# Designed miniproteins, single chains: the designs that were tried, part 21

Each design is a single chain, and the fold is of that chain. pLDDT is the mean over its residues in the fold that is shown.

## One batch from the design tools (miniprotein)

Design m754
Fold by ESMFold2-Fast:
Structure m754 (fold): chain A 88 residues (1-88)
Amino acid sequence: GEEAEKAAEEAIRLGDELAKLGKDNPKVVLGGGTVAGLAGIVLGVNKHVGGPDEEAAKLAEQLAERARKGIEKYKKGDYDGAYEAALG
């Protein structure tokens, strides 16, 4: 429901943020885009199928955390670490 949707939207936002920050680093752009894409699938499935909100929210929160770690590593100049964090 609403909780999973909010978590997925946050993961999409953070994945997009990582991709924008890493625009000059193709691996980091791919990493951020992967998080945003996977979170978009979670959002779409949750809205359409009405599956268990707790599990969908947990997956979305894990994706958001991957993007947050990627952003942190990117800001420290660890571009390979940012990509690896985004992929999980």
Scores: mean pLDDT 80

Design m755
Fold by ESMFold2-Fast:
Structure m755 (fold): chain A 73 residues (1-73)
Amino acid sequence: MAEELLKKGKEAYDQGNYEEAVKYFREALDVDPNNEEAIDLLVKALFDLKAKHPERQEWVDEELARVRELRKK
């Protein structure tokens, strides 16, 4: 369920595991694409991941493009 995935994502985010947090928030959006909280948390985790790990820039940009499509409403 989306709520369970959001909880796992928040736990990963609190531990500084931004890549893991992004995966859980993305999975939550796959379950519920209208979940505004999941979109906000995913975007936040992606920006924090890019800031902490610039070597992940290409991957983060791909994920941000995916989230942008979900926000187009």
Scores: mean pLDDT 78

Design m756
Fold by ESMFold2-Fast:
Structure m756 (fold): chain A 72 residues (1-72)
Amino acid sequence: SLPSPEQVKADLYLMQGILALKNGDYEEAIKYFEKAIEVDPSLKPIAYRMLSEAYRQAGKEDEAKKYEEKAK
């Protein structure tokens, strides 16, 4: 079965966020992970883990902890 256009779009946002995170562009990574969740809420578990990591590396400890708890 083929993924929906919305699932493809959300997966592309997730991938863009991962690339931004790898490049140290933490603010850009956060925006892409938020867009991925908006398009496909089923990505919340993985996107919340990635948001926690991005916020931690951006020095936003309170936000990082918030998303770490949400990822459970």
Scores: mean pLDDT 86

Design m757
Fold by ESMFold2-Fast:
Structure m757 (fold): chain A 66 residues (1-66)
Amino acid sequence: MKYKVTLSGPVERQIGIVLRLIGEENVEVKRLGENVYEVTLSGSEEKQKEIIEKLKSEPDVKVEEL
């Protein structure tokens, strides 16, 4: 699945979120703009849901399915 992730708020939080995503297995992160990323998930359905639910729970994060 592919998602468009838009980050806002404190820069330290944005960096932390991006580094966490890059560190995950079966996750590809592509920068589309200054605070806009394309995130491709290719792991198990359970792991994909875990990652997306965690992203959606973060303040100042917008997640859109592509």
Scores: mean pLDDT 82

Design m758
Fold by ESMFold2-Fast:
Structure m758 (fold): chain A 71 residues (1-71)
Amino acid sequence: AEEYLEKGKELAKEGKLEEAIEYYRKALELNPDYAEAYYNLGEVLKKMGQNAGANYMYKKALELDPNFKEA
């Protein structure tokens, strides 16, 4: 799960937003309670202009880990 999250972060950093989403989805398939993967998926969706989707993902991250509000 962490390996897919790391690859997703690298792809997002390169501007490969669609590929980053694919890897974050793979991380969530292995660990559905992965708060950091939801948060990073939200960041990518926001960069793509999908604000409603981003807000949903941020909400999921906070539901799983309230400390994400400060991270």
Scores: mean pLDDT 78

Design m759
Fold by ESMFold2-Fast:
Structure m759 (fold): chain A 60 residues (1-60)
Amino acid sequence: SLEEEIKKKEKELKKLQEEGTKILEENPDDFETLKKIQEEYEEKLKELNELLLELRKKKE
């Protein structure tokens, strides 16, 4: 279901955010890894927004 896909994406985003924070704390000069995580986060955030828009259309 859309609600389950949204929850899954939210969990994935939270994991990426936690991973990025950990790298910032442990190895803040690893800009390549940080940039990669940021790009993945932006991609998944876009996907989440598309799912949210679809859910809104389906309920309205």
Scores: mean pLDDT 80

Design m761
Fold by ESMFold2-Fast:
Structure m761 (fold): chain A 96 residues (1-96)
Amino acid sequence: LTLSKKVIEKAKELAKKNNGYVTKEDAMEIARLAAEEYGLDPEKAAESVGRGMDLAGKEKVTPEEVLLAIRAVLAAMKQGKSVDTMAREAARALEV
């Protein structure tokens, strides 16, 4: 799954406004945008990324980290995985 330039630029833009970091709220918004572009459920993507950040113990992440988490969530969504599984995949992506 390839993220669009629009999604990548949105992550960078939001981080620039927040001292180089993407907040949980902003991460969820970027996840909605990415899911909508691929015809996936935006609210399930947002919830999964938010829960993934909570599981990883991260209140804020870098643009690179949020894009990794979103890619993991969208890949799991495309495979028909549950929100709990998508959240764990996001948390796993944020551990590196």
Scores: mean pLDDT 87

Design m762
Fold by ESMFold2-Fast:
Structure m762 (fold): chain A 72 residues (1-72)
Amino acid sequence: AAKEYVERAREYLREAERALQSGDVDTARKYLEEAKRYIEEAEKAGADPAQIEELRKRYESLQQALKELEAQ
């Protein structure tokens, strides 16, 4: 169900954020890849566009933080 994919995406985004806070680049990358997959599945399953927008914005922010951490 769309709601399940939204919940999984939120879970992986939170885990990615924790990994970034600890400097764990490999773990953060893995969780962001999973989050992206579930965001795409949620969108395909007809999730609320406002929820998809929120998830995509959070994903983009964390992906940018990952790139900055990898560049240091």
Scores: mean pLDDT 86

Design m763
Fold by ESMFold2-Fast:
Structure m763 (fold): chain A 79 residues (1-79)
Amino acid sequence: SKAKELLERIKELEAEAKRYRQSDTPENRQKALELEIEATFLAMQLALDVLEYARKKGLDPMKVAEEIAKNPEKLEEYL
């Protein structure tokens, strides 16, 4: 699903940013920041998809978000 692809991409970006943060140089800080910003925008897109799913099902978006945060695998069942 698109949501699973977004989640996997977010994890990849966060892991790569963390790798750059291991060596504290100005160039690595800039690269890490760029990756972190990209991950944040993708996370916002994922949050909107979760909100839309919750609205369609008549569920509380915050409860759905909490369940996904505790069990990310449930995202595949929802989206």
Scores: mean pLDDT 80

Design m764
Fold by ESMFold2-Fast:
Structure m764 (fold): chain A 85 residues (1-85)
Amino acid sequence: SKQQEVLKKNDPRSDEELKEKIKEYQERLKENPEDYKAYLERGNLYFKLGKYEEAVEDYRKALELNPENVEARANLLAAEEELER
């Protein structure tokens, strides 16, 4: 279910929910490795977990599959900036 209540804290429960969604996208990508939306959405989940290196990899893959995706490009730049710190 899509929930609008978001815990802003580094709550292990929130991280568990994000990790579970990442597993769902991993399974989806095993069945359809050309699903750029699944890469984009998994990258967003990695970004929320502070896993910026993994987020960059997924955003780059999304852009390889759909080079004109504005969201993937913007999020890639944001994740790369976090890695420069």
Scores: mean pLDDT 79

Design m765
Fold by ESMFold2-Fast:
Structure m765 (fold): chain A 74 residues (1-74)
Amino acid sequence: PQQYIDQGQQALAAGDYKKAGDYYEKAGDAYEKQGDLKKAAESYRNSGLAYKRAGDDGKAVKSFKKANELESKL
């Protein structure tokens, strides 16, 4: 999961917000599978912010919803 965070950060530095959103979403999925709900929620939140910057409001809303659902369990 950390590798996807690193890739997301690189994509943000490059200004590729869609790619950053995709990597943070993959990180969220991977952390959730590992049971790390806190890092999963943080990753989905970062994914939503990246998609919002990319203008992909649909994917942003979906990622924020996942983050909120996981945060409600913390």
Scores: mean pLDDT 83

Design m766
Fold by ESMFold2-Fast:
Structure m766 (fold): chain A 74 residues (1-74)
Amino acid sequence: SVEDAVRAAENGDLARVGEILATSTDPEALAIARAGALLVAGRPLTPEEARLLLEHSDNPALIARVRAQTAGLP
């Protein structure tokens, strides 16, 4: 679910993110899980991926990580 994908990203749980990517049929949950996978892997996020995560979470650790990983955009 969308909530499961958000919680996995908040917890830095790459294994759970991977499970959601493998098993979910919900396009919104898949989009959040893909953005979460990039976040947890320490890869740069697009502004759209960052907004998607921030729209679904008020977790300060997730917000700080998203902010750090979207730096350097044109």
Scores: mean pLDDT 81

Design m767
Fold by ESMFold2-Fast:
Structure m767 (fold): chain A 80 residues (1-80)
Amino acid sequence: SLEDLLAKARELLEEMRKLVEEIKQSTDPDKISELLGKMIDLYNELKKLYYKANNHPELRELVDEARKLIDEAIEIAESK
């Protein structure tokens, strides 16, 4: 159902938020690279849910939020 897809998408987004906090606290370049890789994997899973929902607007908003988290994480990593 759409509600199940939205619930999964919100769970993935919360996992991505936690990874951003871990990236902020990490000083190890290898660890930061690993965490960024995990964020990209979660973002790709979220995009798959969006496609399964036939590009539903509510899921589009969550994909856009996830993209902002990726951009934030990259900026934080590059500032170290």
Scores: mean pLDDT 88

Design m768
Fold by ESMFold2-Fast:
Structure m768 (fold): chain A 68 residues (1-68)
Amino acid sequence: MKKIVVGYARDRKTAEEGARLAAQRFGGDEAVGLEGMNPQEALDKAKEIAKKTGGAAGVVDAEAFLAA
């Protein structure tokens, strides 16, 4: 089953970097960065990707993840 990580942050570069590192950490197959601070938008995007791919998608607060 394909595992996709959607990271969100105020800027796209941070979102993409956080998603990539989280995917590496948790065994994700792909990483997607979303510019925006709304977790619900990131969750909706993750659900959309999971529906299209038949896989699983998770969401990461990229700013919080990278700051830890």
Scores: mean pLDDT 78

Design m769
Fold by ESMFold2-Fast:
Structure m769 (fold): chain A 78 residues (1-78)
Amino acid sequence: KELEEEIEKIKKEIEELKKEIEKLEEEIAALRKEIAEAGTETEEQRKRLLELEIELGLKQIELGILNIELENLKKKLE
């Protein structure tokens, strides 16, 4: 049952991370739309967009690692 608990924990971490990724994607899309509607971008908007894109990239890497860990644990339950 310890492996089942580890799988449950990683699944929850993956779910939370996916929600964070969705939120970042929504924020990026909203900011890009705002810039497009304005026809110009400010330095502040450019900096914010870059910060959000970096954070998104880091979370996507973390999601990849967690998925590998989940696959390895699932194989041990089979």
Scores: mean pLDDT 84

Design m770
Fold by ESMFold2-Fast:
Structure m770 (fold): chain A 68 residues (1-68)
Amino acid sequence: MSLEERILELARRVTELDLAGKLTPEQVDRISTLLDEAIRALQNGDVETAERLLDEAEKMIDEAEKAA
């Protein structure tokens, strides 16, 4: 999966969890910020930073999914 595809997949998962009422507003805000920062890093050619930000976002999504 490309980093672009990974961003789209994580954004989809966040939307699904949010619509299901499984995320707090604070979790939605933080994950959205991480995804936005990852997009900016990719636009700047900083693939390593983008990957780290996506890893953090995915961890938060996985934890929210498990807790809900």
Scores: mean pLDDT 82

Design m771
Fold by ESMFold2-Fast:
Formats: C-alpha cells, sequence, structure tokens
Structure m771 (fold): chain A 96 residues (1-96)
C-alpha cells in the first residue's frame, strides 16, 4: 500500500541521513514520521518523503537523485515513492 511504502521510505531516509551525519535531515524525517502517526499518509507527506530521498541521494549519487526526480515528474505517486525507497535502500547498503 502507499501508506506502508511511505512509512518504509521515511524510515530508510532517517537511516541514510544518520549515515551521512545530516542531523538536520534526521530531525525533519522524524517530524515527518510523527506527522504520519497523527494524520496518516497524505499526498503531501508522500511528496515530502520523495523530496528528502532526492536531497540525500544528491549528496552520494547525483545521477540517482535525477532519476528519483524524473520518477516524481512522470510516474504515479506510488511508483515514485517505490523508486525513491529502493534508491535510498541502495545508498544505505553502499555506505554500510
Amino acid sequence: SLEELVIETVKNVIELAKLLGRDDLVYLAEQLLKSIEKNGVTEETARLAIGLAMLLANEVDPELAEKIYQAYETKPLEEAVRFANEAVKELVERLK
């Protein structure tokens, strides 16, 4: 489901932000997760999860960040979130 995908994406974004030492983005992603707990997953929270994934991916692999952006522009929202989640998971594995 879109809800499960967005929650997984935000959790993976938190892990990537920690690996990159981006305490500011850890804080923002944790606030996003709290918002999801209170209000559920919305189109806005899904788009914010993709945005955080793009921002972190751009520090490691700018070409992958561009692909996340293209998925966001051209694909249905759930497919764009899935792509962003898989990209962040790939980057987490590279940095471990």
Scores: mean pLDDT 90

Design m772
Fold by ESMFold2-Fast:
Structure m772 (fold): chain A 61 residues (1-61)
Amino acid sequence: SMVEEILKRIDEIYEKHKNDPRKLNQELLELIQEAKAQGIFTPEIAQHVSDVIVKQHDNLL
């Protein structure tokens, strides 16, 4: 599904920028705007984005 593709892209963005909070936030924001424009910004996608941001903060602290 398109939702599964977005979830995979979130994971790819995290791996690419796990040590760079600015680039992670920027690329996640761009992906969120894309998902909203396509009408697929679901609670599942929103939760996964939040989880990835928390995971990065925990790894940098």
Scores: mean pLDDT 84

Design m773
Fold by ESMFold2-Fast:
Structure m773 (fold): chain A 79 residues (1-79)
Amino acid sequence: TVERLEVEARDGDGRPLSDAEDEAVRARARALVAAGTPASEAAYARLEPPEGAEGLSDVAVVREDGRWLQSRAAAAVRL
């Protein structure tokens, strides 16, 4: 069971995503975990951009204790 998921992605210019785009990235990360990807592997899996967000880069970040865990990652998921 996913207790908590913190994922924030940015576009290719490092700008924060809109709320809708961010929510879609989080939904993608949850879908990977729900499909049986172990949390450790999910942290390294590439998150696919939401269908309408072609500006998304390979950057995904996870916050823990108010700090950025990864400023750039192909995929990052915190459970």
Scores: mean pLDDT 44

Design m774
Fold by ESMFold2-Fast:
Structure m774 (fold): chain A 75 residues (1-75)
Amino acid sequence: LPTAEQYEKAANEYEKLGDYELAGDAYWSAGRIYEKNGDLEKAAEYYQKAAEFWRKAGNLEKSDEYERRAQELAA
């Protein structure tokens, strides 16, 4: 399985290509890995990035869901 750092690199590549959906998915995957490792601050940060890219992709439902997840971890 890719590492969080590999997903971050993939997200940056997708962002350069304008593929906001794949960038959002890659950031979400990085966030989940940080969450499993107990790094809740990084998980929240990457879920917030995922939400931003899903918003850019026009999927407001996923954006709102991921923003709520980030907020839960920051509480």
Scores: mean pLDDT 84

Design m775
Fold by ESMFold2-Fast:
Structure m775 (fold): chain A 50 residues (1-50)
Amino acid sequence: AKIETIQIKFSEKEKVAKELNLSPQMLTEGKEITVANPGKDAKKYIIIKE
């Protein structure tokens, strides 16, 4: 696949949301979010259950 998928632990979602300039509420278990930054390839993020 040309788009990287990054798995994030539920306990770390607030930290990752801040780094991506997203609301923590947008990162829910099992929800996949695609983030595209200028000059970089889009990446998918998914919150996993621990």
Scores: mean pLDDT 68

Design m776
Fold by ESMFold2-Fast:
Structure m776 (fold): chain A 66 residues (1-66)
Amino acid sequence: MKEEAEKLVEEAIRAMNAGDYKTAAELFIKAAELDPENKKRYLFMASVAYEAAGDKEKAEQYRKEA
């Protein structure tokens, strides 16, 4: 589970570098589901990705979860 979550985080980072912020946010959310110990950290990363995507509503939603 943690190993699978880490692979999703790596994919999310690649998506961020490619400017695909919405995909990155979705991947961070999936990682949070698979690794509850790091859930807050991954949800914070998702909020940052949504902010970069211009989706302020979802960014605020996931920042409150973090």
Scores: mean pLDDT 83

Design m778
Fold by ESMFold2-Fast:
Structure m778 (fold): chain A 74 residues (1-74)
Amino acid sequence: NVIEEVKKELKKIVEETKEIIKTEGVSAGLRYATTQLAKLRKNALATDPSKEEEINKLVREASFEVIRIAAEYE
């Protein structure tokens, strides 16, 4: 199920981004998150384009969470 895989990968990307922000700074974390989220979205849409609306919603929610985390670190 592509949606369950997307949810699992998004959780991983958010946690990895949090760790990168702690070790390398906000700029490095945001660059990582932007790249990984774009790659995940592209791959998920290629796997099941009928889930585009749900995939876009999940990626957008993860993007907002990354921004929220970054804001806590300045």
Scores: mean pLDDT 87

Design m779
Fold by ESMFold2-Fast:
Structure m779 (fold): chain A 70 residues (1-70)
Amino acid sequence: MSQDEVLEMARRVRELSEEALKKIEEYLKKGDLEKAKEVAKEAAREIEELGGDPTPFLDRANKMIEKAKK
């Protein structure tokens, strides 16, 4: 991959992660834990399909979900 392609992929992964985290927060505010988990799973899959590492995103998403359970 060219450096430009790597940077574009990283930008798309970041945008997807941020959008998904916003959706997760919205569902958690509504008390919908199952929808929040679905959004996290779908976003992680999409990040992997782009060739990105979903781990940092999943760590943040799981922390948000766990905090909402308390």
Scores: mean pLDDT 81

Design m780
Fold by ESMFold2-Fast:
Structure m780 (fold): chain A 86 residues (1-86)
Amino acid sequence: DLAERLVDLYIESIRTGRHPPTVFSSSDFTDEEIEAIAEALRRRAEELLASPDPRDRAIGESLLALADFYRELLEERRKRKEEELK
């Protein structure tokens, strides 16, 4: 699916040393899409954090931080929508 594909591209970018895909633009995604991306990042991070390879665990920690970022972004978008209704 789209969220899982974006996570795979991000992981590949870290492993190959290429610039990670620009998945950070909140304006490009709906709240539901951001929620799905955050959940996919969290699930993939849990798999990587279970790895005996410290490099995989480091990538997993990066994905958890990114998932937390998207969840915080979603909360801020909800607050902004409430403010716009004033």
Scores: mean pLDDT 72

Design m781
Fold by ESMFold2-Fast:
Structure m781 (fold): chain A 94 residues (1-94)
Amino acid sequence: SEKLAKAEELIAKGEEYKKQGEYLKAAEKYVEAGELYKELGLKKAAEAYKKAGELYLEMGDPEAALYYYKKALEIDPENKEIKEKIEELEKIIK
């Protein structure tokens, strides 16, 4: 699939930006990949959104992190790690 290849390229670009400390650019690439995986009905969308959420936490944006962790949980509702992160963030933001 062309969309799958593009999503995988976006993940690779996100990993490269993350290595360079370009966390906002990395998060944007992970979000773009997540949207494409979601369109394809792939659970890989959850991992992409989770990676974006992790980077928003590193940047000091817990509200954006919570938003993307919730998107990840919509794709993978039984993911215990994502549920625990959402619970932790909701206690801090409230």
Scores: mean pLDDT 89

Design m782
Fold by ESMFold2-Fast:
Structure m782 (fold): chain A 88 residues (1-88)
Amino acid sequence: AVADGGKALGALGRARERLGDRVSDEDLVAAGGGALAAAGLVPPTGAPRASAAQAAALAAALEEAGRELGMSEAEIATIVAGVRAAAA
């Protein structure tokens, strides 16, 4: 199963607050879109534009936020894979 969509949105919100201005709006849309696509909330979008460094920072923040929201390790791995795919 894909990650819980409500928890994925909550984790993205917390990750965004933690990162603040460290992630550009364009990189957040690309990497966050990858996470939401992996959660089944949005269709996969075209070629990724996220930088590898910003995708890695968002992935780390999402792991922490997901654990705080009680997501399983499998759910966290799913959304994190979506973020990393946006940089590939």
Scores: mean pLDDT 71

Design m783
Fold by ESMFold2-Fast:
Structure m783 (fold): chain A 65 residues (1-65)
Amino acid sequence: SAEALLAQGRRAFAAGDYEAAAMYAGLAISLDPTYAEAWRLAGEALRALGRDEQAARWFARADEL
């Protein structure tokens, strides 16, 4: 489920694996593109990777949902 993938992504993020966090968030979005929390996790992971402009767009998408 999208929720299970988001949970895996959050655990990866907490462990400092931001690339895995972004991957799991992306998979959750692919299952449910209206799942705002998945877009937020993807934004947080991108910000942690130094991709601030991309992260801002993903946060904006989450806020739109």
Scores: mean pLDDT 87

Design m784
Fold by ESMFold2-Fast:
Structure m784 (fold): chain A 79 residues (1-79)
Amino acid sequence: SEAAVGALRAAGALGPDGTVSEAALRAGLRRMGLSDAEVDAGLAAARAAGVVGADGRMSAEGAGAALGAALAAAGGSVE
């Protein structure tokens, strides 16, 4: 989503080509205050969904989905 992409940009995870490496996403999620377990849950969900390439890179939309999964693991619910 636009909000997820904006959060990734604010965390410094979004690359200049609009793609995100797994390492950059992990670092960005940690800067947002997520725990290692929450970050691992988000990345595991992204890998299971097939949005992480063999080079460890993903689209901004794929990274947004991983962020959503990490936030859900953190107990984030829509209110």
Scores: mean pLDDT 71

Design m785
Fold by ESMFold2-Fast:
Structure m785 (fold): chain A 64 residues (1-64)
Amino acid sequence: DAKKYLELGKKLFEEGKLEEAEEYYKKAIELDPNYKEAWKNLGEVLQILGKDEEAEEYFKKAEE
């Protein structure tokens, strides 16, 4: 479920596995597009990966 993917993504993020964290956050929003925490965490990962414009779009989605 969406929450399980968010939790897996957070664990991977804490381990420094940013690209894997991104993948699981994307899975969470695929199951629940209104999962604001997943959009916010996706934006944060993308910002760290240097994908600033894409990160900003996801932060805007998190606020919707």
Scores: mean pLDDT 83

Design m786
Fold by ESMFold2-Fast:
Structure m786 (fold): chain A 65 residues (1-65)
Amino acid sequence: MSKELEEDIEKGVAVVALASMLAAARSEGNEELAAALDEALDRAVAAKTAEEAKAILTEARKLYE
């Protein structure tokens, strides 16, 4: 695989993980966590690199704990 495809896959995985966390927070009625995860998801989608998207996911996971 090319590095470009690898980066796209890694970014995609981070975005999907954030979307899943957001869906869970919304289903639980945790409005504060859902708002934070929605913001994180927007930032991850807008991220120019997989590294930035993974960093956003790491920070979001700390909010979920």
Scores: mean pLDDT 79

Design m787
Fold by ESMFold2-Fast:
Structure m787 (fold): chain A 74 residues (1-74)
Amino acid sequence: MELEEEALRLEGEVQEKAKELLEKYPEKLEELEKVLEEPSRRAAEAGEAKDFEAAIEALKEAIRKIEEFEESLE
């Protein structure tokens, strides 16, 4: 149960970071979606399987990819 709550919290963090990035760089929506496609798919698949540890790791990867993408735009 705690792991499911952590996964939901991290999903919210991914959405928030992506939104903030797109508010600064709205033209980068398509590129950001491509960067997040694989980790988002893995997180969704793990969540459906109730493998919340795998979902958490995929969401953490998504957060790292958003941060790396933002750094590439600076």
Scores: mean pLDDT 81

Design m788
Fold by ESMFold2-Fast:
Structure m788 (fold): chain A 82 residues (1-82)
Amino acid sequence: SVDEILEKLQKAVDALRAGNTEEAIKYLEEASKLAENTKLTPEQARKVLALGMAAFAEAIEQNDEKAIEAVRKFLKAVDKSS
């Protein structure tokens, strides 16, 4: 569900802010799998993308290439689902 995607994204953002990049990557991978199997309305896609962009900013701040890649894969999954 969309709520599950948003929950995983929020956990990823929180993990990145705490410097737990490995945990954040797991949540981003889970969110990507959920997004691939969930058809999003434009409004839902906007909410998901807003939080995804917050995760992207945090991943850049951590300078972690794997976390940045995980966010990029997530954003691509959302694009295909919208």
Scores: mean pLDDT 84

Design m789
Fold by ESMFold2-Fast:
Structure m789 (fold): chain A 67 residues (1-67)
Amino acid sequence: MTEEERREVIEKALELIDTDPEKAAELLAEMYREEGHPEFAEWLLKHKEDKEALRGTAEAELAALER
């Protein structure tokens, strides 16, 4: 996954958190699975109803892309 593709997934997930948190969690989980982090993908799916956890995860990943 490229930096641009990663940013697109994160931005899409952030858009969906308030309206469809399950889909937001799935998008972030797919990103982590493609990057070789299946444990983190599983963690996100267990927290798919926790909008704050999903937003915090997406925000941290966006911050990492700025550096």
Scores: mean pLDDT 80

Design m790
Fold by ESMFold2-Fast:
Structure m790 (fold): chain A 76 residues (1-76)
Amino acid sequence: SLLEQIRRSIEFAEAVLNGDFDKALEMLKKVVEMSEEEEKELREKLEKLHKEVKESHYEELKEEIEKVKKELEALE
């Protein structure tokens, strides 16, 4: 279902935005194969991106993600 894929994408985005990189990487590993080295490198890149977003647009992005989540839940 497209709706289920969109929900998983939103959950991934929320995990990254909240700094839950363990959850984000676990979700990615279900759809792509990655080595321990690739996982570590990706984690470091996500942590850097999270810091940059938090300093500039964190609250705005967090509110928008929450709105989309609520809209998707209302469609059930």
Scores: mean pLDDT 75

